# Designed miniproteins, single chains, continued (2): the designs that were tried, part 60

Each design is a single chain, and the fold is of that chain. pLDDT is the mean over its residues in the fold that is shown.

## One batch from the design tools (miniprotein)

Design m6202
Fold by ESMFold2-Fast:
Structure m6202 (fold): chain A 65 residues (1-65)
Amino acid sequence: VSPETRARIEELLEERGSATVAEIARALGLSPATVSAALREMVAAGGVEARRRGRRTAYSLAAPP
């Protein structure tokens, strides 16, 4: 996944606080598969956290202390 895609996702999550894969894909005009791949990498890097909410997973930026 490109650095530009990750940067756009970070900006969206900063603006909205949290979002699902489907919400991010719709907002940025990306496929859900691309968004899922980017979010997986960002969670592994510690910049984003994932939380299960019912049948969906919501993502948010890991806020600095």
Scores: mean pLDDT 78

Design m6203
Fold by ESMFold2-Fast:
Structure m6203 (fold): chain A 78 residues (1-78)
Amino acid sequence: GPGTEENSELLERRGRELVEQGKRAREEGTPEGAEVLRRAAEALREIGDALRDSGREELAARLYRESEELRRQAEEVS
């Protein structure tokens, strides 16, 4: 329905914000940054699940890949 597209756009914007937050945390290289990376990765996975359930499979797959990358980067900083 009409509300589904608006919700997908909001989730897509939130996903982009979390990816940018993760990039900034990675550049900082602090223990606090590692925690931000872990939280961003988890949030991206949850948004990916919601997007997949909304039929946005390609975008969900991209957010899952970003989530795994941020999770890996958190382990490297820790």
Scores: mean pLDDT 78

Design m6204
Fold by ESMFold2-Fast:
Structure m6204 (fold): chain A 55 residues (1-55)
Amino acid sequence: SLEELRARMDELGDRILALHDRMAAETDPEVRRRLAEEVTRLAEELGRLQRELDA
């Protein structure tokens, strides 16, 4: 449903924002790289859901 899709997209957006905040505070480049990889995966999932919403 549209409501469930929207809720999932909102949750993914919140997770991405939280990861960005963590990366901004993180000094270990290896940890930052892992966080960036996680952001990329979540952003890809968000993009898939957005395409479904537009269809």
Scores: mean pLDDT 85

Design m6205
Fold by ESMFold2-Fast:
Structure m6205 (fold): chain A 79 residues (1-79)
Amino acid sequence: MEEKRKEAEELFEKGKELAKQGKYTEAIMEYLKAAAIYQEIGDKEGLAKVLEELAKLYESKGKLELAQEFREGAKRVLE
């Protein structure tokens, strides 16, 4: 479990670095891998932070409605 959490954290950090470099498609792929692991291990806080970063990424691409959906998804996960 802790090993999977570490893998998810590393994927999440890789996604953030790729997004910072403007490699948005690659960043999304790494974020989705991290989200899948967080969901499998029941880490709601980890899943919510990935959804928030996806929201920021889509907002930066001008997809404001999709960004809002990811933000609402993050809030629902933490309920």
Scores: mean pLDDT 84

Design m6206
Fold by ESMFold2-Fast:
Structure m6206 (fold): chain A 50 residues (1-50)
Amino acid sequence: EELKKRIEELGKLSRETARRIVELDEQGKPIDEIAKLADEAYRRMLELRR
């Protein structure tokens, strides 16, 4: 079933996004850039659920 695979992909995407946010914060990137990354990841997660 595709549903199980999508759930696993969502978990991976979520963890990878969190890691990227931490890396950007450590590099001193502006909060707006980090927020944009989070919004883009959220949109991708929603597309996977559709």
Scores: mean pLDDT 75

Design m6207
Fold by ESMFold2-Fast:
Order: structure tokens, then C-alpha cells, then sequence
Structure m6207 (fold): chain A 71 residues (1-71)
């Protein structure tokens, strides 16, 4: 059980790395985007940030569960 939770945390960490890479690409696009495209790019950026936050919250939840099981 603890090993499964640790594996899930590692998968979530890899997911966050991919999402951060996507966020970097969108932020670079935002620097050169024409004004009319900015709202769409901001919307995509906010969605990616939301996914990162959800994944980080899930990691914290799983880490707390591991601590409870190990204690």
C-alpha cells in the first residue's frame, strides 16, 4: 500500500514536470502574441496552472496518508 502511494506520487511529479514544460511554452507564446490572441493564451495558461495545483494538492494528500501509515 505505501509503495503504491509512493509510485502514484512519482507519477504525479512527472505529470507536473510535463505541465510546467507546457506552461513555459505558453508563457513564451504570450511574450510575442498579438493582443487579440492574449485572452485565449491566458485561458490555456490558467488551465495548466489549475492542473499543476490539483496535482500538487494530490501529492500532499498522498504524502500525509503515507505519514499516517508509517507513524
Amino acid sequence: MIEELKEKIEELKKRIEELKKELERLMEELKTAPAEEIPALVGRILRVIGEIIEAELEIKRLEKKIKELES
Scores: mean pLDDT 84

Design m6208
Fold by ESMFold2-Fast:
Structure m6208 (fold): chain A 69 residues (1-69)
Amino acid sequence: TAAAVRAARLALDTAKRFLQEGKYEEAIKTYEGAIALLRAAPPSPEVARLLQEATDAYEEGKKKLEEAK
């Protein structure tokens, strides 16, 4: 659980950096990885919160990518 949470947080930080650089496709793929890690983790309030955060950011990134087209 702790290892999955740490990996997910690192992935979220990486995805946020890609988003800041305008690399929306890389950000989206990185968020997908974070979501997969969190879905595989044992359920907890922390995992649920991070999953919601990652999912919201993923959807926002997809909208920004679509707007950039």
Scores: mean pLDDT 81

Design m6209
Fold by ESMFold2-Fast:
Structure m6209 (fold): chain A 74 residues (1-74)
Amino acid sequence: EELDFEIEVALGIIKASVTKIAAERKGNQEAVELADKAIDLYVEASKETDPERREKLMEEADKLIKEAQAIVDA
């Protein structure tokens, strides 16, 4: 299951990075900051050894990406 988790983290970082680039192109600083926070949370999740805490960090990062995407798409 660790390989699946590593893939989820990598995909999350890619999605957040793509969202950040889109936000930067639109000049939307709020969306850039949300995407940066999501990347930080995915990186923190990759260092976390407790499965429950890891899942919570991933959930929060996913939420921030959705918020950033909503702002960029508006």
Scores: mean pLDDT 83

Design m6210
Fold by ESMFold2-Fast:
Structure m6210 (fold): chain A 87 residues (1-87)
Amino acid sequence: KREEFLRRLRERHREVRERAERWLRERVEEARELIEEALRRAEALGDAESAEALRRALEGSAEERAEVARGILEAEAYLELVEEAKK
């Protein structure tokens, strides 16, 4: 059970890493859109610390945005796998 979970998590992390690498290679601003959505959620939840960090990432370099967006996708993948594991 745990081994299968960790294998799936590693596979999802690999997919997210490949996506982040494409953002940098192709100069696609998809990372900006993901951060903007996360910022709106943080503001709605009253998480001022996360909102400030996300706002700074939007003003930063494309590399910083890709790193932050990768973190968001990795967190989402983890939560999805946790929900799947409950079944």
Scores: mean pLDDT 74

Design m6211
Fold by ESMFold2-Fast:
Structure m6211 (fold): chain A 66 residues (1-66)
Amino acid sequence: MRGLEEARELYEKNPDSPVAQAILGSAYRDAGETDKAIEYFRKAAELAPDSPVGRASRRAVEELER
């Protein structure tokens, strides 16, 4: 899927970016790969817990673990 490939490329260029990690998490979620989505959302939340993207990523993890 094109969106997942683009998200992966963004992450490879910016592996320490919480935004890139969250975008990759969203792409995995949309692809139905829940475990990988949780992994990348957790990375984004850990890297930037006080940011809007970090807080959104933490919520996404909680929803996917329900």
Scores: mean pLDDT 81

Design m6212
Fold by ESMFold2-Fast:
Structure m6212 (fold): chain A 62 residues (1-62)
Amino acid sequence: MSGAERVELALRNLERQAPNLSPETALIGAERVKQMARERTDEETARRLEERVEALMAQIRA
């Protein structure tokens, strides 16, 4: 599995769990996914993944 695929899997798991998470737990998960994106993917891919994480967090906070 590539670095990008691992981060995509982590993001998909966070998205599935999001309705059942507190905002605090979701924030911890979001920070882990963003860190993985920076460590495991190129800058452009990491930027897109971080944008997707921030969009998900905005939905959870709403």
Scores: mean pLDDT 79

Design m6213
Fold by ESMFold2-Fast:
Structure m6213 (fold): chain A 71 residues (1-71)
Amino acid sequence: MEDVEKAKQLLKVIEKRAEFARVYPSLEGIENMEKYLRDNAPITPEMEEFLKELKERYEQDRAEGEAVAAA
């Protein structure tokens, strides 16, 4: 139970950092958040999914940016 509560607390911190990384996407920033998570608490499936979605959003934003630059 304590691990789940700690994971929820970390998820809130990560959500704030992820919002910043989403606005100014950086793969390094996302990887640093993942490392922080793994170092501080066991990652729940929900947190794994959230990080995966964040990385996917970064890749999509990057691809869209490249498409706009090419057009």
Scores: mean pLDDT 61

Design m6214
Fold by ESMFold2-Fast:
Parts: sequence; structure tokens; C-alpha cells
Structure m6214 (fold): chain A 69 residues (1-69)
Amino acid sequence: SRLEELVRRLVEAIKAGDEEAAREVAREIARLVLEDPSLQPELHRLLSTLPPEIAEKMEKLLARAVVEL
């Protein structure tokens, strides 16, 4: 799915230390979920499959992206 692809891209950006790419992908995920709230359970499921430290960074980036939209 598009959401799975974006989550993978965000994980890779975080691992690469590419803060600008991470923010951009996080904004795309935030927009997608705000446009279709039914994706929220799928996003939660995807986050639960990640290592805790990556999931925490991703949650913080997504929270920031929502405020910046």
C-alpha cells in the first residue's frame, strides 16, 4: 500500500540521518491519514512492527508534521 511504502521511506530516512527527507515523508504520511482517517489503525499496526527507538522517532516526526500542516 502507499502507506506501507511511505513508512518504509521514513524508516530509511531516519536510519540515514536525513532529517529533511524524514520531515518531508512524515508530512506525506500525516496528509494521507488526515485525508483518510480509516488509515489510522493500519499506521498504528505498521508502527508496532518497528524497533521501539525507530517507532518513537517516527511518532515524534508525525506529531510535528500534523502541527506544521
Scores: mean pLDDT 84

Design m6215
Fold by ESMFold2-Fast:
Structure m6215 (fold): chain A 62 residues (1-62)
Amino acid sequence: DLAEVLARVEAAHAAGDPVGAHDVVVEALRTGKLSPEERARLAAHLRSLGLDHAAALLEAWE
C-alpha cells in the first residue's frame, strides 16, 4: 500500500541509497496496486526529497 511504499522510500533516502528508492517505486508501479491519486501523492513526496527521476517515472507510468 502507499504507506508501506512511502516508508521504504524514506528508509532508502535516509540510507543515502537513491537506487534503492527508485527500485521501491518501480516495484510499486509493476504491481499495479497504486491508484492515480496515490501515484500523484508519491510523486510529490519524491520531488520533496529531490528524487526527480523516480517522480518522473511515476508521472509517465501506465
Scores: mean pLDDT 78

Design m6216
Fold by ESMFold2-Fast:
Structure m6216 (fold): chain A 96 residues (1-96)
Amino acid sequence: SDAAELERDFDALLAELPALLARLQATAAAFAADAARQAEAEARIAEMPDPEFAREILDLMRAGDARGVLRLILDRLEARTGQTDLVARLRAALDA
């Protein structure tokens, strides 16, 4: 069933979340320190499928806010899938 596959994929993501957060924290810190990389990202925003979402991600990356980036992605995932309970579990793990 699709629900069993989703739960399995979710459990795998949950297990990897601390490592993903640590990598994203390092990436966000490097991005916040790199004006040239920020300028390249800005130049590409208008060409992205969702420029408004991309701009929100860019602003958080400029601030070095890796947790904010993940929360925004989780909000989008919840809105797209309706998986409120699964997303709430990911948010709880992110805040731990």
Scores: mean pLDDT 81

Design m6217
Fold by ESMFold2-Fast:
Structure m6217 (fold): chain A 75 residues (1-75)
Amino acid sequence: MKEYEEELKEELELIEKTLIEKGKKLGREEEMKKLAEELKELILKGEDPEKIAEVIKEIRKLLGEDVSVIELSEK
């Protein structure tokens, strides 16, 4: 069980870092940091996948067209 939590935490940390870097390049560092933190918290709490998907959509919207930095959905 702890292995699953460690794997999830590691993946979330990588996603968070990637999103913050992308947000920084767009001049949206603070907004992206907030969204990345919300995403991490929702996943760690085991919230409804639909809620998680909504935060992901907001992140993609902030990143603009044809950009995806999240591995939760493959292009």
Scores: mean pLDDT 68

Design m6218
Fold by ESMFold2-Fast:
Structure m6218 (fold): chain A 64 residues (1-64)
Amino acid sequence: MSEEELQEEIDEALARMIAGVAAIEISRGADPKEVEEEAVNLMKKNKASEKTIELARKLIEERA
């Protein structure tokens, strides 16, 4: 496994974890739009790749 392959797996796991937390917040009555924006901003602050951010957005929207 290359370092790039390992990083991609970690990034996918991170996106799924963030989307899972977002889904829980939405189920508790949070605004889906605000939750998605907060998740994206958190990922950008932690220097996540555009691919990871896009995956998280897609997963959140599929659960909303």
Scores: mean pLDDT 77

Design m6219
Fold by ESMFold2-Fast:
Structure m6219 (fold): chain A 62 residues (1-62)
Amino acid sequence: MSPEQRYLAEVVRRVEEALAAGDVEGARAILAEARARITDPAYQAALDTLEARAEAEIARRA
């Protein structure tokens, strides 16, 4: 697994942990940090998918 793939996997884990804790602002902050760090368009598309999934989970809990 590449360093970028490992970083993305870590971002997924951290976002899921924040959402499980009810920390919506923390989940959004993690995603914003990942977008600033990831410049590869392929990994940005994966972040778009993760962000959409996180926002759907936030809406489900509201």
Scores: mean pLDDT 80

Design m6220
Fold by ESMFold2-Fast:
Structure m6220 (fold): chain A 62 residues (1-62)
Amino acid sequence: SKLEEIKEKAIKLHNEDPNNREKINKELSELIKEKNLSDEEKKKFTEFYKEVASKPEKLPLP
């Protein structure tokens, strides 16, 4: 699904450099616009990303 692709991208970017929030936010915002997420999907992604962003360690792909 669109949401799953964006979640996967979020984890890949986080695992590449979890401290580069500028790059992560830019890439994810561009992908969200490209995929044209619904308000519900955006909400679910925001909740997911808060968890990802809170963790300093590398995460498994969803």
Scores: mean pLDDT 79

Design m6221
Fold by ESMFold2-Fast:
Structure m6221 (fold): chain A 72 residues (1-72)
Amino acid sequence: SEAEEHYKKALEYMRKGYLALLEGNLEEARKYYEEAIEHAKKAVELDPENKKYKELLEQAKIGLELVKKLIE
């Protein structure tokens, strides 16, 4: 489904964001978490009852918030 495709993209970006964060590449991590949020939002929009998609969106938002605090 289109929702599942967006969910998989969000997972890929979450993984890339986490790896960039571990390497200290904060600007790359920020961009990857922003991409993860956009794809997770699309998955939630397409299937709003799916808890897995909502949980990933929350995780992506937390990741971005953490990166922003490290940059600031």
Scores: mean pLDDT 89

Design m6222
Fold by ESMFold2-Fast:
Structure m6222 (fold): chain A 55 residues (1-55)
Amino acid sequence: MDLQRAQQLALQGAQAAEKGDLEKAVEYFEQAASVAPPGVKQSLLEAAEILREKL
């Protein structure tokens, strides 16, 4: 598990969402969750689910 990589991917997801590219934002947050430690993983998965509902 890699917290720094998870933060990097989450930042890319946030940037994609800012550009209006919600599909890429969801993909980045899901990738971030896959490498995140358990405490952060739940929050990232929830963010991805919220973005998918907006699609």
Scores: mean pLDDT 80

Design m6223
Fold by ESMFold2-Fast:
Structure m6223 (fold): chain A 106 residues (1-106)
Amino acid sequence: LLEEAGELALRAARLLLEAAMEWLRHAETLEEILRAIAEALRAIGLEFDIELARKAGDAERLLEVARELAELARRMLEESELEEVRRLAEEALRLAEEAIRLVESL
């Protein structure tokens, strides 16, 4: 269960990085470019936190990171009108919410 939750969270982080990179590709303003870069860096940081939590067997930290992934996905859905970014963020949100549910069942 903890291992499965970690795998789902990792997949969510990778999808959010892909979404941020897609957003960056279509960004036309400096504000959007900086926003996309910030979200990409956050996704990378969360991926690192997931791997550390998995190695430590830290369910509480994994739950915290999964919640941050869900928040990041919701923010991308609120801020981006790009179909591909929204598709990736929606899938990431689904995976993050499933990871939260699995960790909460422990």
Scores: mean pLDDT 87

Design m6224
Fold by ESMFold2-Fast:
Structure m6224 (fold): chain A 85 residues (1-85)
Amino acid sequence: SLPRLTPEEAERALEHIDRAKKAVEQGNLDEAASHLAEVFEILARAGVAEPLTPEEVKRMLESMTKEEALRFLDGLRAGVRELAA
């Protein structure tokens, strides 16, 4: 099958995921939600997900423990890599 993300889209998404992960580790959920919303915008433009607002993403992150949020971000990172393969 054809890759769902271009290399440039995947690189941008991975950079935002890494920034979101750092923000979660620092307890800055506003910054984490902003970066993660950019990831969902990239995925939505590629037709592989629905866009989420920073507010929706923040609510999602607030429903998780720090450990759960970091695992979620690691899983999303792996998914982005697979979509670019």
Scores: mean pLDDT 86

Design m6225
Fold by ESMFold2-Fast:
Structure m6225 (fold): chain A 60 residues (1-60)
Amino acid sequence: SAAEEAIVAALVAAGVPEEKARKAARLYMEGKSIEEISKEVGIPASLLAPVIQAALASLA
């Protein structure tokens, strides 16, 4: 989906490895919270939250 691809692109641009970015985007699309995604993929919630929010805002 456009949202999943935007999240992946934004996370990769922020320095997240593509494999982790794809996993984080998938978990977000499955309805996982930012905090749950952070714990599962090992990316700080302080990085995930603003990047995902910015990616979704870019689609509006």
Scores: mean pLDDT 84

Design m6227
Fold by ESMFold2-Fast:
Structure m6227 (fold): chain A 55 residues (1-55)
Amino acid sequence: SVLTPEEKEAIKRAFEEGRVDEAARAAIRRFQAKLGLPVDGVLDDATLAALVKEL
């Protein structure tokens, strides 16, 4: 998959806790880079749509 198991867990915890820590933000940036999206670590609409399909 595009995300490693560790990246998926970090992002999943961010959604469950309602906040993005540094580990989750780093995972989001790597995910954005793999998909060719702007690498800003922000959960914008494009990033969220892609993450929903990956998780």
Scores: mean pLDDT 76

Design m6228
Fold by ESMFold2-Fast:
Formats: C-alpha cells, sequence, structure tokens
Structure m6228 (fold): chain A 88 residues (1-88)
C-alpha cells in the first residue's frame, strides 16, 4: 500500500523536522513523494524543511508544486510568499 507507507514516512519525517533534523526529514519527505506524488502536504513539508535550511529557491519550487496539486491551499500560498520575501 504505497499511500499508507507514504503517510507513515510523512509522520516520521515530521517528527524529525520538529527535532530540527531537517536533512533527515527531507530524505523521508522525498521517499513519501516517490510513493505518493499527488500529496500536497508532502510537497509543503519538503518546502518548509528546505526553507529552514535557508534553501529558499528549492522551498519555492516545492511550494509551487503543492499549489499545482491543491491551488486553494492557503498555507502553501502563505509559505510561498514568505520564501519569496527571503530572496528580496
Amino acid sequence: EKKKKAEELLKKGGLLFMEGKFEEAIELFEKAIELDPENALAWTALGRAYFLLEKYEEAIEYYEKALEIDPNNEDAKKLLKEAKEKLK
């Protein structure tokens, strides 16, 4: 069950993210996206991890992918704006 495995990887990555282990969280978020590429929350989580590593260009790319999947996602819109402000 690819989607179930993707959700477990997202939860595990989220825990690592909360511990400040952003690189390890990214690895799990990337694996989750490989299993379920239409999960907008996974793309948003990946973008946020890159944002906290100060990799703002990558964060923007991942937030834009989340919005391609879910165009009405207000969290992804807000995070995209914040990441773009960092490049000004």
Scores: mean pLDDT 87

Design m6229
Fold by ESMFold2-Fast:
Structure m6229 (fold): chain A 78 residues (1-78)
Amino acid sequence: AEELLKKAEEYAKKMLEALKKGDYEKAEEYLKKFKEYALQLGKATGDEEAAKNAVKVADLTFDIESGKLSKEEAAAIL
C-alpha cells in the first residue's frame, strides 16, 4: 500500500504541474498513471469509494484546466 500511495501522490503532483505549464499531453499521461495507482490503492486498502472519488476529482480537474469542461458543467457533476 505504501508504494501505491507514494506513486499516486507523485503522479497527482506531476499532473497539476503539467496542467499549469499548459502541457496537456503530459498532464493526460500523468492523470492516467494517477488513476491506475489510486484505484490499486483503493483495492489494497478496501477503500474503493474514496479511490473512485479521487479519480473523479482528478478527471474533472484535468477537463476544467484543459478547457474541455466549464466550471458550471463540473459543478453539475460534483
Scores: mean pLDDT 77

Design m6230
Fold by ESMFold2-Fast:
Structure m6230 (fold): chain A 55 residues (1-55)
Amino acid sequence: SALRERLERSLEELKRIAEEDPEAGLLHLQIAIKEFSKVDPELAEEIRRLLEELE
């Protein structure tokens, strides 16, 4: 779906931000988990995995 594709694009951008600025990226990813878990729990799980690698 278009929404899922947009969310996945946003996630890829967040990953890049987290690699350049881990503190800001970590905060954004934590917010994204809370937001996406209500819309797309599979994508939220991908974000959780990313957080584990960055922490």
Scores: mean pLDDT 72

Design m6231
Fold by ESMFold2-Fast:
Structure m6231 (fold): chain A 103 residues (1-103)
Amino acid sequence: SAVDTLRAILAEVEADPRAAFLREPPAPEERAEEVVDDIVDLASIRAAIDSGEITTFDQLRAAFNRMLMNVMAMEPPGSERLLDAEAVHREVLARLDAAEAAA
């Protein structure tokens, strides 16, 4: 099913060591004020898939886009976390495109 494919893709991201810092929400002192109430991490994406809030490839793309925007707001340009988040984001979007084309 599409949802099983979304779960498999999320599990691939959760297993990626570059995404380890995204498995849990950032500490309050690391949050930019504009994203404090709109934090998206891998745990929140998993909960959204499990609850049925995310059921489509486009909804999962939107969730990963929000997660990258949160990292961009909290991390300085050129930081290891930001570079890792940008690489993971690029790769997961390509993976979603390939999976959707195969569905």
Scores: mean pLDDT 80

Design m6232
Fold by ESMFold2-Fast:
Structure m6232 (fold): chain A 56 residues (1-56)
Amino acid sequence: DEKRKELAIELQEEKYEEVHKKAVEAVKESGNYDEANKITAEVIEKMEKEIEEKLK
């Protein structure tokens, strides 16, 4: 519970940089914010999976 929240915050801060960079690249390549939104959603799903794995 508390451990899960702490882990989520830590990963969110770390992934925040990576997501931002990838989102910027996606907009640059496609010229479309929809691609950036897609990437952000995918990273969120990946983070949720990592949290579940680390709590095992």
Scores: mean pLDDT 72

Design m6233
Fold by ESMFold2-Fast:
Structure m6233 (fold): chain A 94 residues (1-94)
Amino acid sequence: ENVEEAKKALKEAIEELKKLKNKRVAKELIDALKEALEYLEEGKIEEAIKIIEETLGLLGIELGLARREGDEEEAAIIEKAIEHLKKAIEALKK
C-alpha cells in the first residue's frame, strides 16, 4: 500500500515536470524519477528514497532560479513536483 502510494506520487511528479520550459532539466529529473520507480518495482526502497531526495535537492536549486527570474509559472510547476516527491518519501518511510 505505501509503495503504491509512493509510485502514484512519483508519477504525478513526472507529469508536472513534463510542463517545465527547460526541457533538458525536465528530461534529467524525469529520468531520475523513472529510475526511482524501477527501484520500487524491485523492492529497493532505500535506493528509491536516495534518488528522490537527490531529485528534491536539484528541484530546490531550479526553484531558486525560477523565482530569481520572476518565472511564476515555472516556480509553480516546480513547487507542485516538490510536493508530490515529499508525499512519496512520507509514504515510503511509514
Scores: mean pLDDT 88

Design m6234
Fold by ESMFold2-Fast:
Structure m6234 (fold): chain A 58 residues (1-58)
Amino acid sequence: SYIETVSAQDILDFLSHVTGLSREEIRALSREELKALLKEAFPHLSDEQIDAIIDVIR
């Protein structure tokens, strides 16, 4: 599904579900690892949008 109105918690929950990692484990990933994961999960998002999501989750 497309991201229209999602919170940082909703994104963390989704990533937790698809990766099998906990929300805490996802937050502990490096910026590069988070960016790669988000790009794979949400390929339609721009680099700027991905960076904004990471800043909200960290």
Scores: mean pLDDT 74

Design m6235
Fold by ESMFold2-Fast:
Structure m6235 (fold): chain A 60 residues (1-60)
Amino acid sequence: SAVQALVARAEAEKIMEEYNLPREKAEPLIERAVAAAESGDNAAARAAFAELTRLGKELA
């Protein structure tokens, strides 16, 4: 749903900001999370959030 897509974008952006990830590196994962949430694929959305967090920790 549109609401789930909006919530997913906000969550992904928070992860990006928390780890100071460059937008260029975070953007593909943010868009993946948004697309997954919009289609109702909660598992894929969570996987995208996990990848953002993993990338953030690796670049810290």
Scores: mean pLDDT 82

Design m6236
Fold by ESMFold2-Fast:
Structure m6236 (fold): chain A 91 residues (1-91)
Amino acid sequence: MEVEEALRRVQEHIDRLVAELVEKGIVSPEGAEALRRAFLDQARSLLESGVATEDEIIESLETIFRTMLEHPEALKAVVLAAGAPEEAVLL
């Protein structure tokens, strides 16, 4: 797998999902940047170590972001688990 190409595709999914959180008023634009970086750093690590495939990472991200949208009360716990700072959360 080409790590850089896979990471670029993962970044496109992260950007879309984070933009939806901003549109719903769940995350600030500044928090969105921190959240994007945290997820990209984690995705790069997983791809470089060969622990997860691009598709597995995308599926995991879709599940996490769907949970944030459906259960905003869980957002802080999910953000912390993903390694993003608390200031990324507006709640």
Scores: mean pLDDT 72

Design m6237
Fold by ESMFold2-Fast:
Structure m6237 (fold): chain A 112 residues (1-112)
Amino acid sequence: SAEAERLAAEFLRAAEDAVRLAPTPGEALLARILGEAMARVAPLIVAGAPAEEIDRALARATAEVAQRLLKKSAEEVIETFREMARASRPPVAEGYEEVIELIRRAQEEEER
């Protein structure tokens, strides 16, 4: 819908601004992943989908975006993000830990 397209564009613009202003490459990568993942779930948000459905879609979108940007498997992305978390300040490290958890949730859903 036009509303979903507008919301997605807003998430992508916010992500681009966050990437440009990010103090570190790790913070820039987190902003890009989260922004692109939120843009992908914008149609569900606009439709007023249940929180559980939005959470599942966000987990899947986060995994797909991270794998595409790094050109790695889910396991290789998780390994990379663990290393980035260890090298980062607590707020950025927590962001990587949250993204790892989302990727794991997406993997568990696909294995069911």
Scores: mean pLDDT 85

Design m6238
Fold by ESMFold2-Fast:
Structure m6238 (fold): chain A 55 residues (1-55)
Amino acid sequence: SAEEELRALVREMLESEDPEERARLEAQATAFARAHLSDAEAKRILMEVMDELAA
C-alpha cells in the first residue's frame, strides 16, 4: 500500500546517518507522498514513524 511504502521511506530517511542519503530519501518520500497520499495522511504517517523511532 502507499501508506506502507511511505512508512518504509520515512523510516529509512530517519535512520540514515549520511546527510546526503537523508536528503535524497527526504526528497523521495516527499515526492511519493504528494503523488499517492493526502497531505493529512502524509503528516500522520511522518509523525507516527518519528514517534516510533524517538530516543
Scores: mean pLDDT 80

Design m6239
Fold by ESMFold2-Fast:
Structure m6239 (fold): chain A 78 residues (1-78)
Amino acid sequence: AALTGLVRRRRLPSGAVLTVVVGVGADGTVTLAYAHVEGASAEAAARAAEAVRALVGETFPSGEAAAEAALRAAEAAV
């Protein structure tokens, strides 16, 4: 089965650095999603990871769209 993997990084206004890893299947379904946050509390990092994990099983039109959704979800959770 075809799988698209994407890694995206974003520096937040707080100075924290957010890294998201997303795997998307051929049908556009998110099959894996991880978030790593540097420069935030352990609690904020846990919230970001949970927010991104909630995207597993959702369908997006592209891997880029899935990665952007994951970045937005993690950023909103920190």
Scores: mean pLDDT 81

